# Ledger of designs, part 101: designed miniproteins, single chains, continued (2)

Each design is a single chain, and the fold is of that chain. pLDDT is the mean over its residues in the fold that is shown.

## One batch from the design tools (miniprotein)

Design m7485
Fold by ESMFold2-Fast:
Structure m7485 (fold): chain A 80 residues (1-80)
Amino acid sequence: SLERVLEEARRELDRLAERYPEARQAALDAYRIIREGIEEGDGLNGVSIAGAMIEGAAPEGSEEIRRRMDRIGRLIREAR
């Protein structure tokens, strides 16, 4: 469900913001981008853009950021 996808996205983004405080604003913006992307039928593109923004703010966390964003992307693909 969309509700479950957004709940998981918030949870993953909150964890990233806690682990990488420098990415806190990027994580807040990422949630909005993912939500708006899903509403427009382009959720996977939203996740891609959001992931790039967070990686830009916290490059040292790129592997973990990609893994967590991939999880959100999988949930979007499954929520049909």
Scores: mean pLDDT 86

Design m7486
Fold by ESMFold2-Fast:
Structure m7486 (fold): chain A 67 residues (1-67)
Amino acid sequence: MKITIRLSPFADKEKLAEYIKSKYPGAKVVKLTDTEIVIEVPKEDAEKLINDIRKNFPEAGVVKIEE
């Protein structure tokens, strides 16, 4: 699954990307910009990843989920 996360100006994009890579070894960061991160993640990990981001990075918002 591909998940698009919008970043606020207060979000640390590098820290978020490293957190995802460390917690979800099956996840791949396919795009990293100042305004968004696009992640490919196994379908079984997608919901947990989204919930972890909402809990630990409240300045980031999930805007798109694609299979």
Scores: mean pLDDT 77

Design m7487
Fold by ESMFold2-Fast:
Structure m7487 (fold): chain A 61 residues (1-61)
Amino acid sequence: APSEEEIDREVRLALAEIGLAIATKYLPVDEAIEWVKKMGEKLGLSDEEIERLVEAVRRRA
């Protein structure tokens, strides 16, 4: 069975994906990038995971 820490990480990543979808739909690219950076920091994501979110915003723009 997955650990509670693994489950918590998956939940945070799912929240990050939802936030990414909202930001890319409602915000200009530059604001969406700043929004996903702040969201990732608050969710305790690694710098590499935050960088992937930023790249995803740029690709979806």
Scores: mean pLDDT 79

Design m7488
Fold by ESMFold2-Fast:
Structure m7488 (fold): chain A 92 residues (1-92)
Amino acid sequence: SSNTVLIVLSYNLSPEVKAKLEQLKDSLMTHYNAEKFVVIDTKGKTLEEIEEELKKHCRGKECYVVFGEAIQERLDKPDKEIRALFGRYVGL
């Protein structure tokens, strides 16, 4: 009866990155005890657009957000602001 969503933010969802995420999916879902797995491509999106997409998937649910390495470099924001934004979507 867990209502937990795991969201992976990935910059540029190439076929190779998508294949790697599919390999990691079961391990990640088990670790976070998640019922739903969502991958968001952040390429070409603003921080505000990413936040709205996160709200759509996380509203009324326990939600965990995982960064891909490239995302922090591409969002053009101080790391503290990015962490604070994503911390709002981690269900406690």
Scores: mean pLDDT 66

Design m7489
Fold by ESMFold2-Fast:
Structure m7489 (fold): chain A 71 residues (1-71)
Amino acid sequence: MLLSDEAIAVVNETAQRMLAAADAGDKEAIEQAYRDGVERINALPISPEEKELAIRALRLVYQLALDRLKA
C-alpha cells in the first residue's frame, strides 16, 4: 500500500510537530498536532485504506511523542 505525496507530506509535517511539542514538554500541543493531522488526512481525496495507513503512522508517532515527553 502506497501513500500519496500529499498524505506523506501531512504525516511528515504532523510527526515533526508532535516530536517538537514533546521536546518542549507540551502534552496539549502533542494532542492538538495529532488531532490536526488526523483531520487533514481525513480531508484528503484518497482511499479509506490509505487514510487508515496514514492515521496508523500518526498514531505510532503520537505514542512515541508521549513516551518522549515522560523521559
Scores: mean pLDDT 84

Design m7490
Fold by ESMFold2-Fast:
Structure m7490 (fold): chain A 62 residues (1-62)
Amino acid sequence: KLKLAEEALRLVREHGAAGREALGKALNKDIPANASDSVIRTALLLASEEQLREAVKALKAL
């Protein structure tokens, strides 16, 4: 689970606002385009392993 969360955070950072939007859709959460790393990490920690796998797939498709 931790490796998936770190991968998702890395991909969100690389894709900026588009990465935050894709993560929000995958987690079914409203993540602002300018969300800080702290906000993103909190969302990832609360996500299930299945949601994290889906988020990583969506982010890699960007």
Scores: mean pLDDT 77

Design m7491
Fold by ESMFold2-Fast:
Structure m7491 (fold): chain A 96 residues (1-96)
Amino acid sequence: SEFEFDLETLKKIYEKLKENVARLDELIAQGAPLEEVRAALENTISAAESGLRYANDVLERAKKEGAPKEYIDEIENIVKELRSLLERLRARLAQL
């Protein structure tokens, strides 16, 4: 279904974002220069913000078009996870 495709796409976006966070953690663990860590963190925040905008758009379309509750619940969970991740990334940047 159309909603299945949107949800699958959103899940792939979230997985790629988690991979970007893992790469950021590797840079920090390797003792990369502060400037590189800051740039990587800012880029990851930008990606998370874009992902959250897309997730909210998918959620609003799903609600408007009467998608099954199961789809809405899964999308809402990803939105919550993205908001949580973005908050953590912004906190990390503020501590630099």
Scores: mean pLDDT 87

Design m7492
Fold by ESMFold2-Fast:
Structure m7492 (fold): chain A 69 residues (1-69)
Amino acid sequence: ELEEELKKKVEELRKQGESDAAQVMADGIAQGKTWGEVARAAGDVRSRYEKQLNEEEKKLKEQIEKEKS
């Protein structure tokens, strides 16, 4: 079921992105970076995961449409 597969991938990527962003923030604070630098680094992580999520979503949606044709 491609719809279920898409939902699972979206959830996994979101969880990983949030986890990685939180880790980057913690690491930045531990390294003595400013909050602005830490927030920017976390934003970069979230942007990368959002882009990957959009690409995976588009790919799976294309597959679902092909199957339902």
Scores: mean pLDDT 76

Design m7493
Fold by ESMFold2-Fast:
Structure m7493 (fold): chain A 70 residues (1-70)
Amino acid sequence: SLAERLSALGRAATALIEKEGRITAAQVRELGRRYGVPEAVVELLVAEAERRGSLDADQLQRVLVRALLL
């Protein structure tokens, strides 16, 4: 399901944030590709990361919750 794929992306992204402090749009795009998230959803996540410059853990959680409402 989309929720399972976004959960997998979220766990991997959180691990990167723990290591690097933040996650970039390029890293979000790569994780979306790796976990088979639909392209339209990946572009929504990437756009949010680009709008903010990068995402911290709280910002990532908020955008993932919003993506589930698509």
Scores: mean pLDDT 83

Design m7494
Fold by ESMFold2-Fast:
Structure m7494 (fold): chain A 88 residues (1-88)
Amino acid sequence: VEELRQQTIEAAKAGDMEKAEEYLRKMEEIAKANPDDAEILHYTGMSAMSIGKYELSIKYFEKSIELDPDNLSSLLSLAVSKSILKSK
């Protein structure tokens, strides 16, 4: 899943948003198959955030935190995503 997250970021940086969304969809399928895996949920949230899908990223970060409340990376990413949405 970290590899798919990295591929999503690289595609987004290259301007290939269609490819970035394809990698995100694959990560969402993996997250759906592994709903109790906090790490998969966190990386799926990071991928959504990297392509500007902040509402989707919040959903995945919140699920990750429900499974692992001490995950500082998910907590920080959730705060950042919520801050960006509120500035809209």
Scores: mean pLDDT 78

Design m7495
Fold by ESMFold2-Fast:
Structure m7495 (fold): chain A 60 residues (1-60)
Amino acid sequence: SKEEEINKLIEEYVKKLKEQMDKLFAAVDAGDQAGVDKHRAEIKKLLDEFEKKIKEILKS
């Protein structure tokens, strides 16, 4: 079902987002601005990809 596909997608992206958030906070603690910028960009990319994939499932 679409609900099962969405739930699997949520589980996948929550894991990926948590990994990037952990790396972002580690970079903040280290004063690593390049690392902060990198992981912020990756989080935004993951959120955009997640939204697009959900919309694709809902359109099918």
Scores: mean pLDDT 88

Design m7496
Fold by ESMFold2-Fast:
Structure m7496 (fold): chain A 87 residues (1-87)
Amino acid sequence: SKLEKAIEYLEKAIEALEAGDTESAREYGEEAVRLLEESGEVSEQEIKEIRGLLDGAVAAAEAGDQELKARYISRLRELVEELRKKL
């Protein structure tokens, strides 16, 4: 499903963020958000929260703020687990 693919891309974005690869994180994050929107299974408010956390994590990584990056990643992982419950 599109939701399953969105979750896969979110996990790839998180892995890229942990590796410091902000370019790949952006690309995977954009694809994940697109798939979430196309799925129709996730509210616009939840998608906005995910997008905000992805953007915040990338910005924190680019600024070298490892603590802030880790906090954004932690919240993204929680939302990924919530999305898995919809499968």
Scores: mean pLDDT 89

Design m7497
Fold by ESMFold2-Fast:
Structure m7497 (fold): chain A 79 residues (1-79)
Amino acid sequence: MLSETELRVASALLKVEAARPGASVSIRELAEMAGVSQAAASRAVRGLAKRGLVEVDEEKGTARVADAEALQAAIRAAR
């Protein structure tokens, strides 16, 4: 199941995907949107990437939704 921090970061990523399909978001911006520290956001995006739900560019420090339907389903299942 997703952690509370992973849920917050995942929800922020879905909002970005809805507004700008396929867009990459900095981990810093995700942290601000989710109301968590940058370190917590970084850990959360790595956890989501391990599940195949998001793609992370560690060199650029960005993440994007890999599968919006699967990510939304994972958020619902964690409630």
Scores: mean pLDDT 82

Design m7498
Fold by ESMFold2-Fast:
Structure m7498 (fold): chain A 95 residues (1-95)
Amino acid sequence: HMSIDELIEKAKELVEKLRELVEQARRSTPDEQMRLIEEARKLIDEAVSLITEAVKLARENGDKEALKKAMEIGSEIADIQREVDRLEAEVRAQR
């Protein structure tokens, strides 16, 4: 099983990849944008899974510092999800 720190670090790596995918999608054609949005949604699901497990373990262990870090990354994931939702709406509305 992964440690809380390993779960948090993997989620951070996914957040970095997500930011790159969103920037690539903004610069792409509509067809490529939809493909990149689908890829981003898969990475969001993975990041949410990792952070959900990290939050669960931090609560079980009474690790307030790890819980705070996991919740901060969870907020970043939620912000990216809103950006992806907005981008998808814009792509669908344009054509």
Scores: mean pLDDT 86

Design m7499
Fold by ESMFold2-Fast:
Structure m7499 (fold): chain A 111 residues (1-111)
Amino acid sequence: SSLSERVMERLNEISKQIKQLAEQMKSSTDQQERQKLLQQIKGLLSEMFGLYQAMKMVQFPKEDIQEALQKIIDTLQYVTDVLKSDSRVPQSEVDLFAEALDYVKKELEEV
């Protein structure tokens, strides 16, 4: 459906933005800028999860729900790997993203 296509396109756009912000954060030497970029990543991830919850609430097809969750997993995995590769990132932030990733993986298993 056109609505399903629009939601999936939006999820893809947010995923690309998150990945770009993660690379910018890794490349930045300014700790305040890095914190701002991390907050933007968290906000966009919240938007992705909100879209998934809306899809579930309005009863989108199971395959669309699974595709949305897989996109969130792929995005979280990418961010977690970038954060793990950066010695300047506190372990508490890495742990937060790893826990979110585990949570979404479990959500996918329940669909």
Scores: mean pLDDT 89

Design m7500
Fold by ESMFold2-Fast:
Structure m7500 (fold): chain A 76 residues (1-76)
Amino acid sequence: SSSDLQQYYDQMRQTYISIANSMSTDDTKSFVTTMLSNWTSYYSDHDPSMSQRIQSELTQVQNSTTKQQILDILRS
């Protein structure tokens, strides 16, 4: 269901935040960009509205200059 997909994505975002805690800003940005790009592709076929939302988050991550900004995007 849609709620199950949202819950799954939220769990994955928390996992990314946990992994990123030990990374540099540049490594965090590269890692998160790769992961959100993969999720955008996945959701484009399954939930286009969710894909568009993730694409928006991806753009915000790419424009971020600090690790904290990237992590705040994942928490939103």
Scores: mean pLDDT 81

Design m7501
Fold by ESMFold2-Fast:
Structure m7501 (fold): chain A 68 residues (1-68)
Amino acid sequence: NAADEAIQKALEAARNGDWETAEKYLDEAVKANPDLGEILKRAFRAARAAGVSPEAIAEGLEQLYKAL
């Protein structure tokens, strides 16, 4: 499914600190599943603004995704 594929790619990009690619795939997730994608994108942006490490952002987003 398109949302899960986009989320997986966003998590991989986030773990590598590739913020541009992570945002691209989070936007694709928003297109495929707006409710899920918007929650994850908001969490991603908040974590980046707080200076959280790439690995911790990816782990946090993965746990959030599993809870949704």
Scores: mean pLDDT 86

Design m7502
Fold by ESMFold2-Fast:
Structure m7502 (fold): chain A 98 residues (1-98)
Amino acid sequence: SKYQYLAWQAITNPSAEVYLELAIAVLTDPEAYETFRKIFPELPEDPREAAIMLVRNALSLAKPEARPYLEKAIQALEEGNVDEALEYLRKALDIVRK
């Protein structure tokens, strides 16, 4: 499936873009979270906590221009503001794709 391939890319070719795509998928599609939980046993049992972990992985690999948006996304997720977090994650994704 699309999500199995994305998870495989996180294992074999980790990048800020891949972790961002995983985080957005976890927050927007329950099927993505269920798929990733089966592949990554260490992934938190809460989709929001799982997304925070994935965004932190993206932050460690991201270029400087994307980092402020990733930090704001983590803060929004910690506050329970999923929609705000998604806006910041999409902005960060646009930056890392350039």
Scores: mean pLDDT 88

Design m7503
Fold by ESMFold2-Fast:
Structure m7503 (fold): chain A 66 residues (1-66)
Amino acid sequence: MAAKKAQLKKAKELIEKGNVVQGTAATYSLSPEVQMLVSDAGRAYLRDPEEGKKLLAEAEAALAAE
């Protein structure tokens, strides 16, 4: 559980720094729902950082629900 949270936190940091490809790749071992939300967040973050942050928060909530 802690490892998955650390993985998502690392992905979030990479996406926020503009490293969307590496951030999305970091979630490979997470659930398909979390992976999709992070992928969408990465694309959204490049166009609208606020929307990207909302999608990252949804990914954190989805991971916490597992």
Scores: mean pLDDT 76

Design m7504
Fold by ESMFold2-Fast:
Structure m7504 (fold): chain A 110 residues (1-110)
Amino acid sequence: IAEEVADDPLGVELYERHQRKLAEAKETLAATGQVPERVVAEALVYRLSAEAIALYKEAQRAEAEGDLEKAEQYRKEAIEEAEEAIELAERHNLPEEVIEAAREVLELAK
């Protein structure tokens, strides 16, 4: 995924946020013995959002190559991952920043 989003600033930023939240979750678990479910959910939302960016870029590459069927499939997968990220963020009442990041990716993929 890092390799797939390396050429997209938004994808790189979302992947870095995922890594930071995953590290925070691990530190909290080590310190408290409790799984920080909301922090884990934030990490997953950022991961799904970064994956959706990677899929969107794959759709653009397929379209440039004239493979319209493959482009449509990748765009559909990007939309599905972005929608899953939004649903997860809303389910866990995550901060507005996390929800907006996922929505921005969904608008890009459409």
Scores: mean pLDDT 82

Design m7505
Fold by ESMFold2-Fast:
Parts: sequence; C-alpha cells; structure tokens
Structure m7505 (fold): chain A 103 residues (1-103)
Amino acid sequence: ESVPLSDEQFLAFAEVVAELADEKGRVTLSEVVEAVRERLPELRHLSRSQVSDLLHFLAGLGVLEVEYDEKTKTLLYRATVPAERVAEAIREALRNLPRSVRP
C-alpha cells in the first residue's frame, strides 16, 4: 500500500526509526508502530500495514536492512547509517528516485 507523506513527514518517520534502531540494535514492526504513536503525533493515523510499507521503502533506499528471525518468525530492521546521518542519506536517495515512487 502506498502512503502519501510529505518529504518532511517521511524524514521524521525515518529519523524515529533510526533512533530506535540505534537504541535497540534491531527493531520489529510492532516497536516502530509504538514509537511512531508516541513520538510523531501527526503520523498516529498510520496503520501497521502503512508503517510496514514505509519500512520496506526505507529498506529499498538502503537506509534499513531487513533480517528474518527464524526462531521468533519476525522481521527485524537494522539501520545501515547512524540516526544523525539518516536525514542526509534519505535526501540523497530521494534526489535519485523518480517522483512517481516517492511516498
């Protein structure tokens, strides 16, 4: 599912995900949904499905890495860049991405 977000909203989402990943090493979809509800009131309306789509989009940009944990049967997300660098990395990736595929 495509989620229409402004560039500013998408960057805020990415920063929260990267900060959470820096704190925990790896994060689940449930932990990201919870953090978004607490830290980003403007994005509280996002469903789990929409948050999952945004995480997959970040993985497509190369700023997250996805791992499958066979023991818990859960996808885990790891930041590939430090939280302080994620906004810069996203801006560079979005410059090279066609507008039709941006969130």
Scores: mean pLDDT 77

Design m7506
Fold by ESMFold2-Fast:
Structure m7506 (fold): chain A 118 residues (1-118)
Amino acid sequence: MEELEKLLEELEKEIKEIEENFEGKVEELSKKLLENPELIPPFIAEQEETIEKLRELLKIKFKEEDLEGLERIVRIAEASAKFLEKVSEKVPELKKVALDFDILAGVARLVIGVLRST
């Protein structure tokens, strides 16, 4: 639980750094993966592991009725989806993980809607 809360803080920091230099970060990651295609499968695996941890945290935040925590998950998932979708224009193997983040964001938004209507 404490480790999952720390994950939100770490991901928010990473997202903020990406948003401050979005185009540069897209180019940096795209270039790295195109020059080192052997890094693509472990990168995808790491991103999917992050999605699974965020899904577990989403279940916890829903049970706690923590709307702010759920909104943080939405922001992280949407920003990650947008970033990875842009990288996927040059590295198409990332399209699935970008979609998986987008699905997570959609689920979190639905959960927020349920809590607001209950």
Scores: mean pLDDT 87

Design m7507
Fold by ESMFold2-Fast:
Structure m7507 (fold): chain A 73 residues (1-73)
Amino acid sequence: MIEVPPFDEEVRRKVELWETLQRNSGKHIKDLSEEELKALLEYYRWQLENNPNPRFQESARRGIELIEEELKK
């Protein structure tokens, strides 16, 4: 059963700001805080489950893998 997205408008806004900064500044994933990495991870997981666009789903899978490797210690 499809339910509402697991993240709120605040998390969405932070992810949009980060994506805008990435496009303009070339910020590396390793330079993100743990909180920013977790917010991106939740965003990409939600997109993978709820967005039917195959190009976005492929991008989300790649993003998830990279973020999970950065969160590994």
Scores: mean pLDDT 63

Design m7508
Fold by ESMFold2-Fast:
Structure m7508 (fold): chain A 99 residues (1-99)
Amino acid sequence: PALGPLTPEARAAARARREEVKAQLRALIEILNSDVERREISQEELDAALAALEAVRQVALALGDEELAALADEAIALLEELSKEGLSSEELERLMEKL
């Protein structure tokens, strides 16, 4: 675990932050799925999304949420695959269901 012994307030803040990070990850995946369906994804948008997912992954690891970090890793892998092969809305939708 990245975080040591916490006060009750710090534990409540960490739980709220995990929920915020999960909501952020879900929102990013929903935006990407919509953009993929519309074929509106540019390389700049993919690069920005990858950076945002890396930030989510780092926060999840810092919070000790290995499951959320694994979901962020899966989203990163799907984005890298999408940049090579094209549209993969089904895989993005499946990832959203895991949240």
Scores: mean pLDDT 66

Design m7509
Fold by ESMFold2-Fast:
Structure m7509 (fold): chain A 71 residues (1-71)
Amino acid sequence: SPELQALAQQLQARARAEKDPEKRIKLLETMHLVLTGIANNKPAEEIIAILEENKEYIPEDLLEQLKALIE
């Protein structure tokens, strides 16, 4: 999906810009789980649960974009 590829590029750019190493690592780990889940057709409920559990590490605009891709 072009939308998924564009989102992945934005996630990588923001992770590199993140100055807090804990947030950077958690963002990368959470995004890997979410993007892999979407690619493997994981149930939307499970992917949303991963996002909600880790929402403190995810920029709000990226969280909204990810939820839109899942719905």
Scores: mean pLDDT 78

Design m7510
Fold by ESMFold2-Fast:
Structure m7510 (fold): chain A 80 residues (1-80)
Amino acid sequence: SAIELLKEAIRLAEQGNVEEAAEKLIEAVKLAADQGLLSVEQEIAHILRVIGILLEDQSDEEKANKLIELARELLKELES
């Protein structure tokens, strides 16, 4: 499920696996949109935020923290 993928993304980010966390987060967003839980506009916006985080000139720790924040926001959105 998209919720399970978001939880996996948080776990990977907490372990410092930024790239794998971003991949799982994008997969979760795409799955949620496919299931009608997110609009196409929300899907695009969330994917662009993940890409933006990866492209920032910041430490992997800071990127991981931002990915965790985004994943938690998405969990709240999908569980509502």
Scores: mean pLDDT 85

Design m7511
Fold by ESMFold2-Fast:
Structure m7511 (fold): chain A 97 residues (1-97)
Amino acid sequence: MLTEEAVEAARRAAEEAAKTVAKLLGMEAKVTEVKVSAERLKDGRVAVTVEVTVESGGKKATGRATVVMPASADLARAAARAGALAAIEAVHKLHEE
Protein backbone atom coordinates (compact mmCIF):
# COMPACT_ATOMS: atom_id res chain seq x y z
CA MET A 1 0.00 0.00 0.00
CA LEU A 2 2.70 2.53 0.91
CA THR A 3 4.92 3.61 -2.00
CA GLU A 4 8.37 5.19 -1.77
CA GLU A 5 6.79 8.19 -3.56
CA ALA A 6 4.20 8.61 -0.77
CA VAL A 7 6.85 8.39 1.97
CA GLU A 8 9.06 10.97 0.19
CA ALA A 9 6.06 13.26 -0.39
CA ALA A 10 5.26 13.18 3.35
CA ARG A 11 8.91 13.92 4.25
CA ARG A 12 9.22 16.89 1.83
CA ALA A 13 5.88 18.38 2.91
CA ALA A 14 6.81 17.95 6.60
CA GLU A 15 10.20 19.66 6.07
CA GLU A 16 8.66 22.63 4.22
CA ALA A 17 5.79 23.04 6.72
CA ALA A 18 8.15 22.82 9.72
CA LYS A 19 10.50 25.41 8.16
CA THR A 20 7.63 27.81 7.36
CA VAL A 21 5.87 27.58 10.76
CA ALA A 22 9.16 27.76 12.72
CA LYS A 23 10.12 30.94 10.81
CA LEU A 24 6.71 32.51 11.62
CA LEU A 25 7.28 31.68 15.32
CA GLY A 26 10.81 33.16 15.31
CA MET A 27 12.55 29.83 15.84
CA GLU A 28 14.40 27.10 13.94
CA ALA A 29 13.19 23.50 13.77
CA LYS A 30 14.65 20.45 12.02
CA VAL A 31 12.63 17.41 10.97
CA THR A 32 14.52 14.38 12.32
CA GLU A 33 11.99 11.57 11.77
CA VAL A 34 8.96 10.94 9.56
CA LYS A 35 6.87 7.77 9.91
CA VAL A 36 4.11 6.95 7.42
CA SER A 37 1.47 4.23 7.79
CA ALA A 38 -1.65 3.40 5.79
CA GLU A 39 -4.69 1.37 6.84
CA ARG A 40 -7.55 0.12 4.67
CA LEU A 41 -10.95 0.89 6.18
CA LYS A 42 -13.97 -1.45 5.93
CA ASP A 43 -15.76 0.87 3.45
CA GLY A 44 -12.82 0.82 0.97
CA ARG A 45 -11.32 4.16 2.08
CA VAL A 46 -7.67 4.45 3.13
CA ALA A 47 -6.42 6.21 6.26
CA VAL A 48 -2.89 7.64 5.89
CA THR A 49 -1.21 8.53 9.19
CA VAL A 50 2.02 10.50 9.42
CA GLU A 51 4.09 11.13 12.56
CA VAL A 52 6.74 13.87 12.42
CA THR A 53 9.44 14.52 15.01
CA VAL A 54 11.12 17.94 15.08
CA GLU A 55 14.10 19.17 17.09
CA SER A 56 15.33 22.62 18.14
CA GLY A 57 17.97 23.53 20.73
CA GLY A 58 17.99 20.02 22.24
CA LYS A 59 14.17 19.84 22.53
CA LYS A 60 12.04 17.30 20.61
CA ALA A 61 8.33 17.21 19.80
CA THR A 62 6.21 14.78 17.75
CA GLY A 63 3.04 15.59 15.84
CA ARG A 64 0.58 13.15 14.26
CA ALA A 65 -2.06 13.59 11.56
CA THR A 66 -4.41 11.25 9.70
CA VAL A 67 -5.97 11.91 6.28
CA VAL A 68 -8.80 9.63 5.06
CA MET A 69 -9.34 9.24 1.31
CA PRO A 70 -10.97 6.96 -1.30
CA ALA A 71 -8.79 3.97 -2.31
CA SER A 72 -8.51 5.49 -5.83
CA ALA A 73 -7.12 8.83 -4.54
CA ASP A 74 -3.51 10.02 -4.90
CA LEU A 75 -1.74 8.38 -1.95
CA ALA A 76 1.31 10.66 -2.27
CA ARG A 77 -0.90 13.78 -2.05
CA ALA A 78 -2.69 12.44 1.03
CA ALA A 79 0.66 11.56 2.65
CA ALA A 80 1.99 15.07 1.88
CA ARG A 81 -1.09 16.67 3.52
CA ALA A 82 -0.80 14.46 6.60
CA GLY A 83 2.96 15.16 6.80
CA ALA A 84 2.43 18.93 6.66
CA LEU A 85 -0.29 18.82 9.35
CA ALA A 86 1.83 16.58 11.62
CA ALA A 87 4.83 18.92 11.22
CA ILE A 88 2.72 21.99 12.10
CA GLU A 89 1.53 20.25 15.31
CA ALA A 90 5.10 19.19 16.19
CA VAL A 91 6.53 22.73 15.76
CA HIS A 92 3.66 24.21 17.80
CA LYS A 93 4.32 21.74 20.66
CA LEU A 94 8.06 22.48 20.49
CA HIS A 95 7.41 26.26 20.65
CA GLU A 96 5.16 25.94 23.76
CA GLU A 97 7.77 23.94 25.74
Scores: mean pLDDT 82

Design m7512
Fold by ESMFold2-Fast:
Structure m7512 (fold): chain A 65 residues (1-65)
Amino acid sequence: MAIPAGEALRRALELGAEGRRAAEEGDYDTAVKHYEEAIRVAEAGGLRRLAAELRAAKDEVLQKK
């Protein structure tokens, strides 16, 4: 499903920030969930570079478990 790129950018960045905060609090399951949602939103907006960066952030969190 496609959404406007500007809306996708805003929402993906918000979800990415929520994922980072959860990871800093040690809640890795919540962090992964937020990053997965952020990746879906970025992909829906056609933001391939941002989606790749969010996948890298998710993988880093998974390594901390």
Scores: mean pLDDT 81

Design m7513
Fold by ESMFold2-Fast:
Structure m7513 (fold): chain A 68 residues (1-68)
Amino acid sequence: GEVETADNVFLKLPKEDQEKILSLVDELKSKNKTDEEIISTVVELLQSLGADEDVAKIVAEKLVELFK
């Protein structure tokens, strides 16, 4: 599998959706949510935007790592 395609999937989202996801991650981090809870919430949001579950999970995990 091409791991780098997950970064491209996030960057292909509309700017407003990218900002919404980043704001959600920041808000959940500020509330001291666990990485697992943040990943779960972001995956649900990405799936609602039409992303495949496996791709959404990889994107969510990478976003959480960027905020560590």
Scores: mean pLDDT 75

Design m7514
Fold by ESMFold2-Fast:
Structure m7514 (fold): chain A 87 residues (1-87)
Amino acid sequence: MEELIRLLEETVRQMREVARTLPPEEARREIARLVTRLLSKIAPHLDPDQMAELARELSRLSQALMEGAPEEEIRRIVERIKEIIKS
């Protein structure tokens, strides 16, 4: 559990850095790669329904970061993702 949350936090940190530092086209490709790697690492630990929900929330997080959404919105999405992993 803790290891999965740590992996999520590291992935979110990298997604934030990528969204902030790279051109939009490159940022989108790198974020997609980070999301795919996170999903593959978490997949053995979650039910298929939880995986589908996680994928949808990670997609929302990626869009929010690319659009420069408010920090409050980003934090809410991350907390939702943590709850899915803990379930």
Scores: mean pLDDT 84

Design m7515
Fold by ESMFold2-Fast:
Structure m7515 (fold): chain A 109 residues (1-109)
Amino acid sequence: SPEELLAKLKELLKKAEELFEEAKKIFKEFLKSDDLEKQKELLAKLEEIEKELEEILKEAKELLEQLKADPSATEEQLKEAEELLKKIEELLGIVQLLIAVAKLVLSKL
């Protein structure tokens, strides 16, 4: 049902937000570290979070396609699902920017 698909999308956003909070903490630790080995370990953890967010986004896109194919889905439900997907995409984009900054910092060491 559209309600079940929206509930699954909300759970995916919640997981994405939890991963994003973890990524922010890891990035702060990266910036505070003077240890190259520790910085490389933290970058690897950020890249693992990026991979998990990519899988969440893939699943979210599939759920949105299922919702769009459901003739009982309302316009408001479709709009809500698209907003949830956009939020997941934005969180992934920010994590990718954090990784790019971390790689740039490591390239100068």
Scores: mean pLDDT 91

Design m7516
Fold by ESMFold2-Fast:
Structure m7516 (fold): chain A 79 residues (1-79)
Amino acid sequence: SAARKAAEIENEDAGKAGVDGATKYSADVKKLDAMAATMERVGPKGGAAAWFAAGDVNPSTREEWLAKGAALAAEAAAA
């Protein structure tokens, strides 16, 4: 997905710069992959597709982004 590719680029850049953001990103990527698999299995639901298309915009807001993704995945699974 676009979100996954954007996150991969960010992680690569963070790793090259030697910043601690790379370790946070590694944990977030595992959670994102699990949520993406759930959404793809049950089909996209409105905001879920838009959320994945937008992707992670920066590490400082990543916790909120992951929380939003988890909520959308739960809604998709419940439907």
Scores: mean pLDDT 55

Design m7517
Fold by ESMFold2-Fast:
Structure m7517 (fold): chain A 86 residues (1-86)
Amino acid sequence: GHIPPLFIEARELLERARRHILNLLRDHPAKPRFEERLRELEREFKELVQRVGENDQAEAPTKEIEELIKRAEELVREAEEIARRS
């Protein structure tokens, strides 16, 4: 397919992170801020997918995808910490 396996894994991780964070912060005042951060990550991911799909000579997407994954995992950790304090 046109989408590398790493992109599929990253998309699934982002979807799970979104669901988990929004469930943790369901009734928390911080929810809108985390929704904004999730939208930023999702936007950057979509831009990366489009860029790689249009340019076979582009820089390997691995490092950028790994960075997005790490940012998503960090966001989950922050949400869990906030939920624990409440």
Scores: mean pLDDT 78

Design m7518
Fold by ESMFold2-Fast:
Structure m7518 (fold): chain A 80 residues (1-80)
Amino acid sequence: MKVPELDDSLPEGRQLALAIAEMGILYMAVKFSGFDPEEAKKLLEEILAQFEERFKDNPELVATLRREAADTLAAIDALS
């Protein structure tokens, strides 16, 4: 799988929604498609890292994605 680039021409809220959707797709791939949970977690952490670097001046937005990432990681671990 590849981590899509965030489009910085989109509003911040739209970019947050896309990042959350990408993490959700990784969870669904593990749950329904037999995708490797460890690879899914690595890709999710990469999505989070890219978002944190892009929005380092918006800690509230980053905190929102970080919480969603933690919930998604826990959900993937629960499938093991």
Scores: mean pLDDT 79

Design m7519
Fold by ESMFold2-Fast:
Structure m7519 (fold): chain A 74 residues (1-74)
Amino acid sequence: LSPLAELILRQATLWARRGDAEKLEEMAEKSPNPKLAELYRRWAERVKAGEDPDTVAAEVERDLKKLFEELGIK
């Protein structure tokens, strides 16, 4: 992954693992990519629903790797 993609992955998984729904919602609002914004909203909803933080973090990593592959980000 590029350094920027690695940073996004690290930050998003960290916020999910910490249960920081507010930060995930903030990133959904600020994201210029509609697919990425939708992913942030979904992760925030799952965190707010009380899903296991490690489970949400694993899904964040999986979702982002798939999105980066779709966007051609290595």
Scores: mean pLDDT 81

